Designed miniproteins, single chains, continued (4). Designs and how they scored, part 16

Each design is a single chain, and the fold is of that chain. pLDDT is the mean over its residues in the fold that is shown.

## One batch from the design tools (miniprotein)

Design m12523
Fold by ESMFold2-Fast:
Structure m12523 (fold): chain A 116 residues (1-116)
Amino acid sequence: MTPLERARRAIEEVRRAGDKLVEAYEAGNTDAFAKAREELQRAVVRAVSAIDELTELGMKEEAIRAVKELGDVLIETFERLAKIAEQRGDTEAAEAYRRAIDSVKAYFDEKIAELE
């Protein structure tokens, strides 16, 4: 597997973990949600590591694209969670997920700036 293929597959794993998290949240399954949250955290760590490998290899443009794609996947996941919370009238959870989106945007904008 090439470094680029590793990064792409790691980002796909983040997307799948995010889908599981959203499904568990919609179902109201607290145990499944906790497990899916741990899976998402581990998948994000693996994706960041794969992107760091692209950076170390001088694949700067590929690293920037991968950072943007990872950011988009995480924003989509938290947007879906926020909408579910809003539909349930859970204002505190909705606000927490909206704040998570802002944090994700800030973090990935900084990472892109470091690579440019």
Scores: mean pLDDT 88

Design m12524
Fold by ESMFold2-Fast:
Structure m12524 (fold): chain A 65 residues (1-65)
Amino acid sequence: SAERKKKLESQALASKIAQEAIENGNLDRGREKLEAAYEKGEIDKSSYDNALISLEIAEWRRRRG
């Protein structure tokens, strides 16, 4: 239960950072915040990687729009 809670909190935090970066149009700041959270152990590697992919997709869509 504790491990599952930690994983869900990790996913929620990473998703929040990515979403805020996309909404604010500042993807580089989002990447910095994700890296800092990962280095502090606040998010796990899977959540970090998934959030970075979300930022890359948003950047691609921005260039195409």
Scores: mean pLDDT 85

Design m12525
Fold by ESMFold2-Fast:
Structure m12525 (fold): chain A 90 residues (1-90)
Amino acid sequence: SPAEERERVLELFGEISRYLTEQYNDPSLSEEQKEQVRRAYDLVSEAVVLYLGHRDREGALRKLEEAIKILESIGLPVPESLLRLLELIR
């Protein structure tokens, strides 16, 4: 159902948000890396809005793929919750 899909998307977003917040608060990350973590968070948030609010699957997938590339570019592991969200929307 749409309600079950929404609940699962928001659950995964919560897990991604928790992970990215932990990375942002990691004292071993540079200010440049922290800015990229914030950018990844914004992209994931935008993807959720596009998918749930606008039914824009293609737009949501592009935003999630961009967030993954950012995390990989700064040497951070991509959380399983983000990969699961990508697969759920795909």
Scores: mean pLDDT 90

Design m12526
Fold by ESMFold2-Fast:
Structure m12526 (fold): chain A 67 residues (1-67)
Amino acid sequence: SSSDEEIAQIVDNVIQEYKLPQNQRPQLEEFAKNSFNSFLSIGFPEHLALKMTELFLREEARGLSLK
C-alpha cells in the first residue's frame, strides 16, 4: 500500500540521517507502523498520522544514536 511505502521511506531516511546500523531497521519499521496505526486509531487523518509518525521516529532514533 502507499502508506506502507511512505513509512518505509521515512524509516530509511531516518536511518540515513542518524547513521544508525541497518540491523535496527526492523525495530524502527515496527515502531513506525505501530505509531502510524495508533495515530489513525485516535482519529488523525492519514497525512497527519504520517507526519506525527516521522516526528516520533526521529525522537526514537535520536535516543538510539546517543547509546
Scores: mean pLDDT 85

Design m12527
Fold by ESMFold2-Fast:
Structure m12527 (fold): chain A 100 residues (1-100)
Amino acid sequence: MTANKTLTFPLPSDVSKSQVKAVLWLGRKDGRTYTVIMLLNGKTYQDDRVKGRFSISLSDTSVTLTMSDLTAEDSATYFAVVITDKGIYRSDEVTVTVED
């Protein structure tokens, strides 16, 4: 059974896409925090477990994590960290639970 999910973090109204230096989507599972996917200087870096299934996009208004072909292993708490010329911004945490 295939499950897809999209997580979106709106950029602050005074932050433009051109000011974004890096975007990280992090996951917390079993008390550990790990980098799921990162966009740095136009280049994407992703954990081998999600390679080809997850993608990151940056628009003028938001950063988005698109998750496809979800499995129980992807069940975690996710959040974004956006590094800009104005500072570092963190999203609210979102718990993702993948069922049978």
Scores: mean pLDDT 82

Design m12528
Fold by ESMFold2-Fast:
Structure m12528 (fold): chain A 96 residues (1-96)
Amino acid sequence: MKEEYLAEVTITFDAKTGKISVKIKLPGWEEVEVKVEEFELLDESTAKIVGEAELPDGRKVKVEVETGGARAYLAAKKTGKKVTATFDATVEVEEL
């Protein structure tokens, strides 16, 4: 079943390793790590992320979100540094 939540999305870009780390805090739940499968820049401000997460109750879900973060990604690449940014975004969650 596919559901939508307004959630906090925290993205960390590490330019030295090329790693993108994504954490999502759904309302009433602890922060969960997303295993990122797809990261796409849609425009200069918007990034699309698709991945899988394990919820605190043990359910595995597919997550899809369009969020801010494109500028943070570009800043990490330009500076060669690790950049972390947090955004409020509508997260689509589908149980696997």
Scores: mean pLDDT 79

Design m12529
Fold by ESMFold2-Fast:
Structure m12529 (fold): chain A 61 residues (1-61)
Amino acid sequence: SDEERLKEMQERVAAALAKEKDEAKRRALLRGVLTTLHRFQQGEISIDEAEAEIERLIAEA
């Protein structure tokens, strides 16, 4: 379900934030994730697009 996928994404984001010591990088990742989730909640992107973008943001952190 979309809820299970969002929970899995949230867990991956939390793990990435816990590993990152640089506050600027943590803020950039968090901002990117929040922007992506907002776009999903507004119906601008699909859950697949949101998951792909969050995975990209985590990989770049």
Scores: mean pLDDT 84

Design m12530
Fold by ESMFold2-Fast:
Structure m12530 (fold): chain A 70 residues (1-70)
Amino acid sequence: MERAEAVFRRHLDALEKEIELNKDDPEVLKRIAKTLQSLAESARKLGLEDVAERAQELIDKANKLIEKLS
């Protein structure tokens, strides 16, 4: 059995790699940001503040890339 923290951290690592691979695709970045926002909300409900903070950092990174592409 895995702790929720470990599961969330693996998803965050995968999404960070997706941002890097799709840095020039605003539609994919928007989709990733939506996924991260849902993940951050779930993490907050579970009291995983460090996970929620990391998800917010990745949301900000994706949004900055989208802004630069717009």
Scores: mean pLDDT 82

Design m12531
Fold by ESMFold2-Fast:
Structure m12531 (fold): chain A 89 residues (1-89)
Amino acid sequence: HMEELEAEIDAAFLTMLVALAERSGVPLTEKEVDIAEELAKRVIEKGSPETLRVVADALRRMAELARKHGQTDIAERLEKLAEEVEKAL
């Protein structure tokens, strides 16, 4: 299905974004958080269980990175998104 493929692409993009952010050594930007939120919402609507698990993991990794940089509000937002993705399972 085309929508499932789109969700897989969105999940792969988010996973790459998180990996790059982890490598950057700098705090998360508002653009990175906005992209993560948009990708997560798309995946909730059309993702397979496997894709949802990948996205939930990526969001939790991103939240951990935010906490490392003292970005508590961003970390809380990302953790809440991960919970929403997990609830869609």
Scores: mean pLDDT 84

Design m12532
Fold by ESMFold2-Fast:
Structure m12532 (fold): chain A 59 residues (1-59)
Amino acid sequence: GPSRLTPVQEALLAEAVKTLSKKMKELQEKGGSQDDMDALSQEVAAQFQARLAEEEARR
């Protein structure tokens, strides 16, 4: 089942999704490669996981 996220963690996820969508669109409009899009996705995911871990550690 879905992880039980706190409101703060849910907000972080929502922001990460919005950021990824915006940056992906900008990258596609600039003619970015699939490798560039994959790297961007991994970077955003890593940043989100790091913030999520910090919030979990504070509970």
Scores: mean pLDDT 78

Design m12533
Fold by ESMFold2-Fast:
Structure m12533 (fold): chain A 99 residues (1-99)
Amino acid sequence: MTDKEIIEALLNGDKEKIEELAKKYNLPVEVFELMHKALKSEGGEALKYAMETAKKLLEALGTGSDAAQQEAAEKAILAQLDEELKERIAKNVAELRAL
């Protein structure tokens, strides 16, 4: 998808496209709905909706659960790093005992 199509969907408030964006980026639909309101508003109202968009985005990133495949991949990487860290500690202890 092109950036132009995303901006056009947000400017027009295309609910179907907004739902596709929410699914693609794993973010709440409300974030994109607030972006639409910010983009169609002017002056101080545009700033108000932009601030509300930022707040909702931070809440989604802080409290949102994503059971996406990316989360599973990240957990697998962390598990691998834990094993490598254990091996490194064991090696360092062995080297210290060898003198």
Scores: mean pLDDT 65

Design m12534
Fold by ESMFold2-Fast:
Structure m12534 (fold): chain A 74 residues (1-74)
Amino acid sequence: EKQQAAIEKYKKQLSDTEEQLKFLEDAGPSLKEKAAEIGEEKEKQWTEQFNSLSGQIRSQRDALKAQYESLQAS
């Protein structure tokens, strides 16, 4: 069924997205410190990339979660 396929798709995407966020949040501080050891520019690049990527992933997660919950409620 299309609806079950859609639910499984969103469930997998949500799980993958949450795992990516957890990886970034768990590893982020350690990687930022390593970047700072290399230099101020590397720390700035890391911070910019981290904020951009985590922001995008959070927005995607929230959208996927809303769609997944909507499909389950239907």
Scores: mean pLDDT 77

Design m12535
Fold by ESMFold2-Fast:
Structure m12535 (fold): chain A 72 residues (1-72)
Amino acid sequence: SAATRQRLREQLEEIREIAKLGEQGKVSKHEVIMAGASAGVVRMHGRMLGDDELVREADELEKRLDEIFNKM
């Protein structure tokens, strides 16, 4: 539903803020790991909804968080 998609988009925005703070060295490794796992869950829900754009954005964000973790 539209309401479900909106909630998932809001979750991605919160995860994206953690990625931004991670790039600035302002969050722990544990927070980065948890954010990556959350992005993976959003990707799975996007796949179930057939929302290719949501899946793509979640996948990109999960990879971005993996890169941040590897540089810490």
Scores: mean pLDDT 87

Design m12536
Fold by ESMFold2-Fast:
Structure m12536 (fold): chain A 87 residues (1-87)
Amino acid sequence: PAASPELVEEGRRLAEELAPEREEAQAWYEEIKDDEEKMKEIEEQVREIEEALKNEDLEKLREFEEKGSVPVRTAARVALKMYELRK
C-alpha cells in the first residue's frame, strides 16, 4: 500500500548491506535476552528510536548510533537509512 516497487527494492539492497551488522546485533541479543532488566532498557531505547524516526529527529537518531549498545546502534543506523529512503 505505502511502499512503491522501487522503495521495496532499495529496502532489500539495504538489508543485504546491513546483514553483517544485524548478525552481530542478533548474537549480542542472544547473549542478553534472559537479562530482563537489560532487555527492557534496550526495548525502551528502540521505542525512542522509532519515535525519533517518526518525528524526523535526526540528532537523536545519530546520538543513539554513536553512544548506544550494539543492537541500539544497529537500530539507529537502520532508522537513519530508512529516513534517507523516504526522501
Scores: mean pLDDT 70

Design m12537
Fold by ESMFold2-Fast:
Structure m12537 (fold): chain A 71 residues (1-71)
Amino acid sequence: DAAAEEAAERLRARLEEAGPIASIELLELDKEAGRAVVRATTEGGVVLRVELERDPATGRVRIVKVEEIEE
């Protein structure tokens, strides 16, 4: 899906522009529902919560939601 691929590329570009990634943490994984939640933290202190969903028909992973967490 072009929209999902564009969303993934935008997230990757944003993470790269925010600086080097200090950590990526898996917060939640639901294999049966095809969902995962990860937290990415940059060396600059930007924290992102990313919700991912797997399409059961194609097996492709898409970004459903991205939130920047403020302190």
Scores: mean pLDDT 68

Design m12538
Fold by ESMFold2-Fast:
Structure m12538 (fold): chain A 92 residues (1-92)
Amino acid sequence: MTPEERLELLKEAIRLELAGTDLEGADRLLAEALGVPVATIRGLSRRERAQLATGEAIREIGRLTAEWLLERMKRKGASEAGFASVETTIAN
């Protein structure tokens, strides 16, 4: 996979992990982003998975992931739901 595809998979995996709604999808996307079999991710304990994902993602791609998440939230917030929730910035 391309670096851009891998980055996109990692971002979506982190998003699903934070939402807690699709753990199977998160496992698969994380496995593809890290280049390991899904069985490896599923075979890890919650602690081991968190340590592996955090260590590799933050060190290698965390900067780009943070930039992407910020930009994605700005895009969706500004277009679909952003205007009503920015009143604190407008009020000051």
Scores: mean pLDDT 63

Design m12539
Fold by ESMFold2-Fast:
Structure m12539 (fold): chain A 120 residues (1-120)
Amino acid sequence: SKKDEAIKLLDEILELNRELSGLIGEGLETNDKSKFEKALELLEKIQEILQKLKELNKDNPEIVKLVEELLKLENEIKELIKKLQNETDEKKKNEIGKEIHDKLVEIGNLIEKIKSLLKS
């Protein structure tokens, strides 16, 4: 069903965001900017899945609104990762990493809300 497909897509986003979180953590700990490049590739895939999720639920304006909020948060994370690629100050890198983490938590909460609406 469309509902089962939507839940599967949301679970894929959760998994990709976990991988992204790990890459950001590794990049910060090892000072390896290639980890941030891989995180940007994961974000591109997440954005494609979110567009598919939006199209799949186009007749449900409440879900579309929440998916648009997810797209906004993912785009904000993308800009933070791009900033992180050019940052040399260790304290500022950690502040950016914290901001990315906080946005990933907010995304997780929004995904659970969308899942609840799909199951009702």
Scores: mean pLDDT 90

Design m12540
Fold by ESMFold2-Fast:
Structure m12540 (fold): chain A 67 residues (1-67)
Amino acid sequence: SLEEILASLPKEEQLEFAKEVQEFRAETTLKLLEENPEMPKKEVLEIADKKTDEFAKKKYEEILKER
């Protein structure tokens, strides 16, 4: 989960990671709302959350590879 990923990172990296994940979630949500005006807001948020979790996981794996 996103919380488990955040907890596993050093404090300095947690803030930067959290910011990037939140920016991705905000941008993804806005794009989904713009492209899918007929979609219920609950479904938009569920899709945004799934995409954000995938983004967070990939970013975490990249951080681990750079070490």
Scores: mean pLDDT 78

Design m12541
Fold by ESMFold2-Fast:
Structure m12541 (fold): chain A 100 residues (1-100)
Amino acid sequence: GEGEKAARDAAERLGPDGAQAWMEGTSAVAEYAGNPEGVEAGRKGAELARQGKVDEMAKYASEAIKLAYEAGGKESYDTAVRVMRAAAEGRGLPAPAAVG
């Protein structure tokens, strides 16, 4: 579906490691914005990232990007990417490259 296409397009644009981290992180942020369970997941993901356990954060966040895209389409995905970009900038991480 559209979620898989957006995921692949992001991977091609951002490179393998960057795209994977951003997509999985974007999933956590999308969940955080969308519902009470997402808020709890976003907090947990932020704590794991702060502890340097980015891989653990990514593993449970990956499904959220698919759900966010399926629920709200491109607008939900774009919002999640924007929020994740702002969070990365605040943490001193490189911002993802523009998709397009």
Scores: mean pLDDT 49

Design m12542
Fold by ESMFold2-Fast:
Order: structure tokens, then sequence, then C-alpha cells
Structure m12542 (fold): chain A 84 residues (1-84)
């Protein structure tokens, strides 16, 4: 399954839930970090056709460098979820 297919098959809410499983947000920064994650996921879903491979996604300057390992972990979790 391509990155594009993963991004298209999941809702924003489903991706946010998987993101929380990969990296749990601390209560003190939860609201601000959740807003940032929501914006990132919204961007990824809107631009899903741009990303055929994990390499395309990880090379995108629109994705913060610090978030790239977390996004890779999210995509692995999403692939496992879709395999059900």
Amino acid sequence: MTVSEILKKLTLEEMLALFDQVSILPPETREEELARRKALLEWLQKNADKYKSIEDLLSDPEIPFEEKPLVAALLNAAREHLAK
C-alpha cells in the first residue's frame, strides 16, 4: 500500500487517534500540540497524491524535520490498522 493510499483511506480523526498511540501528548501542552498535529495531518491528507513513497513525504520541506520520525511511525501504525 502506498503512502498516498494510507492517507486517503483514513479520516482525520482516525489519524489523530493513531498519532496519540505513537506519541502521547502531555496534559500541559496537549491543546497546542494537538492543533499542530491536526494541521500537519490536514496538510498530508489534502496533498496525499503528492506522496507515493515515504521518501517523498520525508523530503517535503512543508513537514518539520523534528516531526519526520514521528510521521514515519504514524504511517507504520496506519498500515497495521488498515491490515485489519
Scores: mean pLDDT 76

Design m12543
Fold by ESMFold2-Fast:
Structure m12543 (fold): chain A 64 residues (1-64)
Amino acid sequence: MDEARLEEAGRQGALGAETYGIMSPEEMARIARGAARGVLEQKRRDPDASADERGQAAARGRNE
């Protein structure tokens, strides 16, 4: 419900422009952020999926 309201507000901003069919860099960045958030949330809900991330995180953290 609240998410739908925020999403609709963004669409209204784009729809108000006659060129809304042309994606702006700002809109693309907003979509990318939403997708990244969804992926992170899904991985945290599945402990098995986090196993691969632990491997990468350990490799990056070892250079401390």
Scores: mean pLDDT 51

Design m12544
Fold by ESMFold2-Fast:
Structure m12544 (fold): chain A 66 residues (1-66)
Amino acid sequence: ALTFEDVVLGFRSFDRDGDGRLTRAELREALAALGLPDSWLAEFDVDGDGVVTLDELVAVLERRFG
């Protein structure tokens, strides 16, 4: 089963530039790679501009995994 650590590491691997930002396309690819449903995109899409910070992703993941 996917743990909080697995998901965080997965998302971090798609942030190659280390700027702490992912586009909607990168987030979708990360979700697919981790075997997670595309419906999670709605939960992570805070601004609707297609860019999400890793800090925002971690906050959502903490809420889901405890």
Scores: mean pLDDT 71

Design m12545
Fold by ESMFold2-Fast:
Structure m12545 (fold): chain A 65 residues (1-65)
Amino acid sequence: GAEEAAEASRRAYEAGDLEAAEGMGDAATKAQSGNKAGAIIAGKRALEAGKGNEHSREAYEAAVE
């Protein structure tokens, strides 16, 4: 959900994965505003971008579960 995506964004940002952090933050904002389709697209992009970083991987897995 939006809160999980926001938390994933914070953790990715702290890990230095700015691309994944930005994508998850965008997904959280879109989900909160009711743009579910946009949130899904942004979330998928962030998940794929973050997979190379250990800390951002943990953050986006929490957002997906």
Scores: mean pLDDT 67

Design m12546
Fold by ESMFold2-Fast:
Structure m12546 (fold): chain A 81 residues (1-81)
Amino acid sequence: AAATVTISGDGPADLMAALEAARPAIEAAAGPGAKIDVVLTGRTAKLSGTVPSEAAKAAVVQTVFAVPGIEVVDASGIKVV
């Protein structure tokens, strides 16, 4: 099964568009069966959901942080299952 990524929040429209453009990379980083919620507040991306491994969690964090304009990534809501 493919990864599921949802992007929401009230951050800048340019940043929301950049996160949507990065969605395929986030899905690939998360791996099959993962569920990731990305909530953008200003320039802070809060991540929650489930991933299959710690490596997948690290890859998702790195992929989101690589999006231009993201200043803070909070991955405390991500569970490894």
Scores: mean pLDDT 81

Design m12547
Fold by ESMFold2-Fast:
Structure m12547 (fold): chain A 69 residues (1-69)
Amino acid sequence: EEEKEREALKQLSKEGIQYRLKLVDDELNAIREGLKLNNEEPDEVTREYIARLERKKKMLEDLLKEIDS
């Protein structure tokens, strides 16, 4: 699944990858701020979602480095 996602992302322009990275960062920050405001611990589903977003962020950062090296 990650490999198919990586292939799809390679079809985006540098600007498209940067935009996707911003959206992932914004989503991660929104989740973390929501948990802080409510003094909540993330449940298992939320932790898995955060882990998926972090993997996507790393993939996007790696692709940007490859394009812009």
Scores: mean pLDDT 77

Design m12548
Fold by ESMFold2-Fast:
Structure m12548 (fold): chain A 85 residues (1-85)
Amino acid sequence: MTTEEAARAAAKGLVDKDLELAEKAAEEAELNGAGHTAALSLVDALLAGATPEQALKGFEEGARSGSGDSKKAAEAAAKGLKENI
C-alpha cells in the first residue's frame, strides 16, 4: 500500500471500530514507511478507545509539531480520518 492508502484503510477501521481492518492496513503497509507508522498509530488510537474526533485532533497536532517521517505519518493519518468521517 502507498502511505495514503494505508492511512485511509486504518482510519476507516478506527471510524468503524474495526480492529481487523486497521491491523490489516498496518500489515500491508510498506515496512518502516510513513504509511506503516500512520497505520500503527491509528491502531494504537483505536486500542486506546479514542474517538475519531480525538484521534484527528492528536494527529493534526503531530502534523504541526512533528518533523520528517513522523510529520508525514501524522499528516496521512489526519487526512485518512477526514476522508472517513
Scores: mean pLDDT 82

Design m12549
Fold by ESMFold2-Fast:
Structure m12549 (fold): chain A 76 residues (1-76)
Amino acid sequence: MYEELLAELRELFKDDPRVQALLRSLEFQIENENYDIAADTLRELAEVARKHGYEELAERLIQLADEFKKKSKYKK
């Protein structure tokens, strides 16, 4: 479930205003079913996690981003 990933990001980066802003944007994007932009936001969050040494978290975020991209682009 992506909620666990987002909760981990909020706790790990609670003092990072950029990450907190990205998480707020991501929630808005998901609520409006804008999965294409949500996927881009998840990839940006993954790069932040990777730079701080959270490789596994970054890979999980990329996986979620790929799932969201498929939702936005996949048609009948």
Scores: mean pLDDT 80

Design m12550
Fold by ESMFold2-Fast:
Structure m12550 (fold): chain A 59 residues (1-59)
Amino acid sequence: GREEALALLRSLGYSERQAEGMLEAFLENDVSRRVALAELERHHGPEAAARVEALARSI
């Protein structure tokens, strides 16, 4: 759920505020979600991005 998504984002190097902002973008709408997913894939790879997306979708 939400706490697991935030914990994963923090483990990837995001601050608490950055992690919350990233998760909010994932939950706001499909366009914001795609942008956030592309950013995660670019910096942390497709497996990390897929894990964040799965956790965010479980909220």
Scores: mean pLDDT 81

Design m12551
Fold by ESMFold2-Fast:
Structure m12551 (fold): chain A 94 residues (1-94)
Amino acid sequence: SREEMERYLERTEEIAPEVGPEIRAIVEALDAQDPETGLNAAKAAYYAMEFFEESGELVLKGMRQISALPVERAGALAGDLAKAYETAVKRREE
């Protein structure tokens, strides 16, 4: 949902304030084309930084690559990344 996407973006900006606004701009542009893609991109960015300690610069580079893809490919990649990160986090609970 939009509210879930906003929570991921707010936390992303808290973790990486230097790149957070640009990540937000990319995610909002993706959301404007397809809300599911925007949500999945926001979730992937948040999980990468919060749970996998990936640098904001590396995550931003990945977001720029997703935004450069055709809409359908961007959606597929964002969805795959969000699911992969969520699955990996669930495995850490054991």
Scores: mean pLDDT 86

Design m12552
Fold by ESMFold2-Fast:
Structure m12552 (fold): chain A 70 residues (1-70)
Amino acid sequence: SLEESRKIAREIGREILEIIDKKYKEAEERLKKLGLEDLPEEIKKLLIDRIVIKNLDDEEIKEEAKKLLE
C-alpha cells in the first residue's frame, strides 16, 4: 500500500540522516586528531564537507587543507 511505502521511505530518510550526521562528527574528530582544528572556520567547513563527500584518508585531508590555505 501507499501508506506502507511512505513509512518505509520515512524510515530510510531517517537512517540516511543518521549516517550523514555520524560521518560529519567523525570528520570533525579526524580534523582534531590531525591537529587541524585551529584552521579558519570557512576552511574547516570546506575541509569537513570534502572529507565526507570524497571519503578522504588522513594524507588526502592534509593535502586538501594545504590546497585550501593557498
Scores: mean pLDDT 83

Design m12553
Fold by ESMFold2-Fast:
Structure m12553 (fold): chain A 70 residues (1-70)
Amino acid sequence: SHSPETIETIAEMTMAAMLLFVQGDREGADVVLEAAQRVARDPSPENIERGRRAMEAAMAGDVERARELV
């Protein structure tokens, strides 16, 4: 089972992806969902930090930066 911190991070990223999808940003949503899946597979502190940065970049509209972080 994942740690509480890992579960919280995945939940935040899933909510961000859903918000982006509803707003019509499918590419941003897909990148954040991929980042969430990577965190779920390998919940290292490095991957959690990287996933959060990808989410922040995508939510700011910087999909290119988000892709670099995934």
Scores: mean pLDDT 85

Design m12554
Fold by ESMFold2-Fast:
Structure m12554 (fold): chain A 89 residues (1-89)
Amino acid sequence: SKEVESKQIAKQALLDLSEDEFNRYREQAYKMSKGEYDKYLSLGLQLVNYVQDKTPDQSRQLIQQRARESRDDFLGVSALSYEYDRQTS
């Protein structure tokens, strides 16, 4: 589905931008309260949904730009990636 594709593009975009920072934010997500975790999942999902109508290259560039400008966006997509991996493992 386009949603699954967009989630994979977002994950890869962040890994390409900074694997260390991506892994650190995933670890932070694991340690969050339920309220914080749900907030960051919502932010990550909003960004992924925003790029769904874009080309893969445009999605990658937009995700990387947002992550550079906003810790909350980087953390949100990282948390969403962690949630997806947790549910599919």
Scores: mean pLDDT 84

Design m12555
Fold by ESMFold2-Fast:
Structure m12555 (fold): chain A 70 residues (1-70)
Amino acid sequence: MDVGEILRTAQELIAKKLGIDPSTLTVVLADGTPLDGKKVLVRVGGGSGGGIRSRLYEVDLVTGEVKEVK
């Protein structure tokens, strides 16, 4: 899976978890993310009107699980 496919998948899964439109989110790979094809770390910002802070999420690409990283 290329980086663009990973980012699109993460954006869709995070948007579903947050209950918002995926097109309003900015999603980038976080420092130290393993690209093992199973899990990725992404930094997420955006939402309408600045509704969310920049947050770190771990996305399981196999199960579709999304977890906020503290």
Scores: mean pLDDT 71

Design m12556
Fold by ESMFold2-Fast:
Structure m12556 (fold): chain A 101 residues (1-101)
Amino acid sequence: MVKVTVTVTKLSPNQIQVRVRLEGVPEGARVDITVKVENPDGSVVEKQVSTRAREVTITVETDFNGKPVKVTVTVRLEDGRILQAEAEIKSVGDTVTVTVE
């Protein structure tokens, strides 16, 4: 069973940290991680990382504090399976953890 744990933290007024932990992925398999950040003004920032690591941290710049920011993390496995987690954060110090299996 593959398990994806996503922790989204608002580190500062201009930074969101997304930590993705992967469990049950076959050793040596590549995963594609896409982080999509939807800002309150309708602007979208997307980052993609391809990795064989079990844990990866992705930092995304955003200028919005105190307003809801939607973060969507999509993990595409080498076998074609897709797991998706969504989180919403507002203020510096906010932390949201989502687990998908």
Scores: mean pLDDT 81

Design m12557
Fold by ESMFold2-Fast:
Structure m12557 (fold): chain A 117 residues (1-117)
Amino acid sequence: MSEQELIQELAIALKNKDEEKALKILEQLKEMVKNKEDTSYLIQLGELLLGKVLTEEKEKEYAIKFALGVLEAVAKGEMDPEKILKEIKEKYPELKVSLEEVKDALERIQILFELEK
């Protein structure tokens, strides 16, 4: 399955509150990142969630990790920005993410994936 197809299936799983399917798709996306496969759509999603265009490879890698961290928390039913920030910092301690960035990302995910509140 392509990265684009995985992201589309993830959006459907999140909308349907299908935690098992959403987490399985996120694991496949993580494997694509580990294998240095084409992650252009994850980079674009990360840029959208952060509200900025990224030009440096290091920034793009951080954006991917941020997007995957937020999406994994949402897949598990966590919508509290402070708890999501804590989980991201525990998994990716190198990410210097603010609470405001997590709040903005959650609002954008809700809009992009048509999630209720």
Scores: mean pLDDT 77

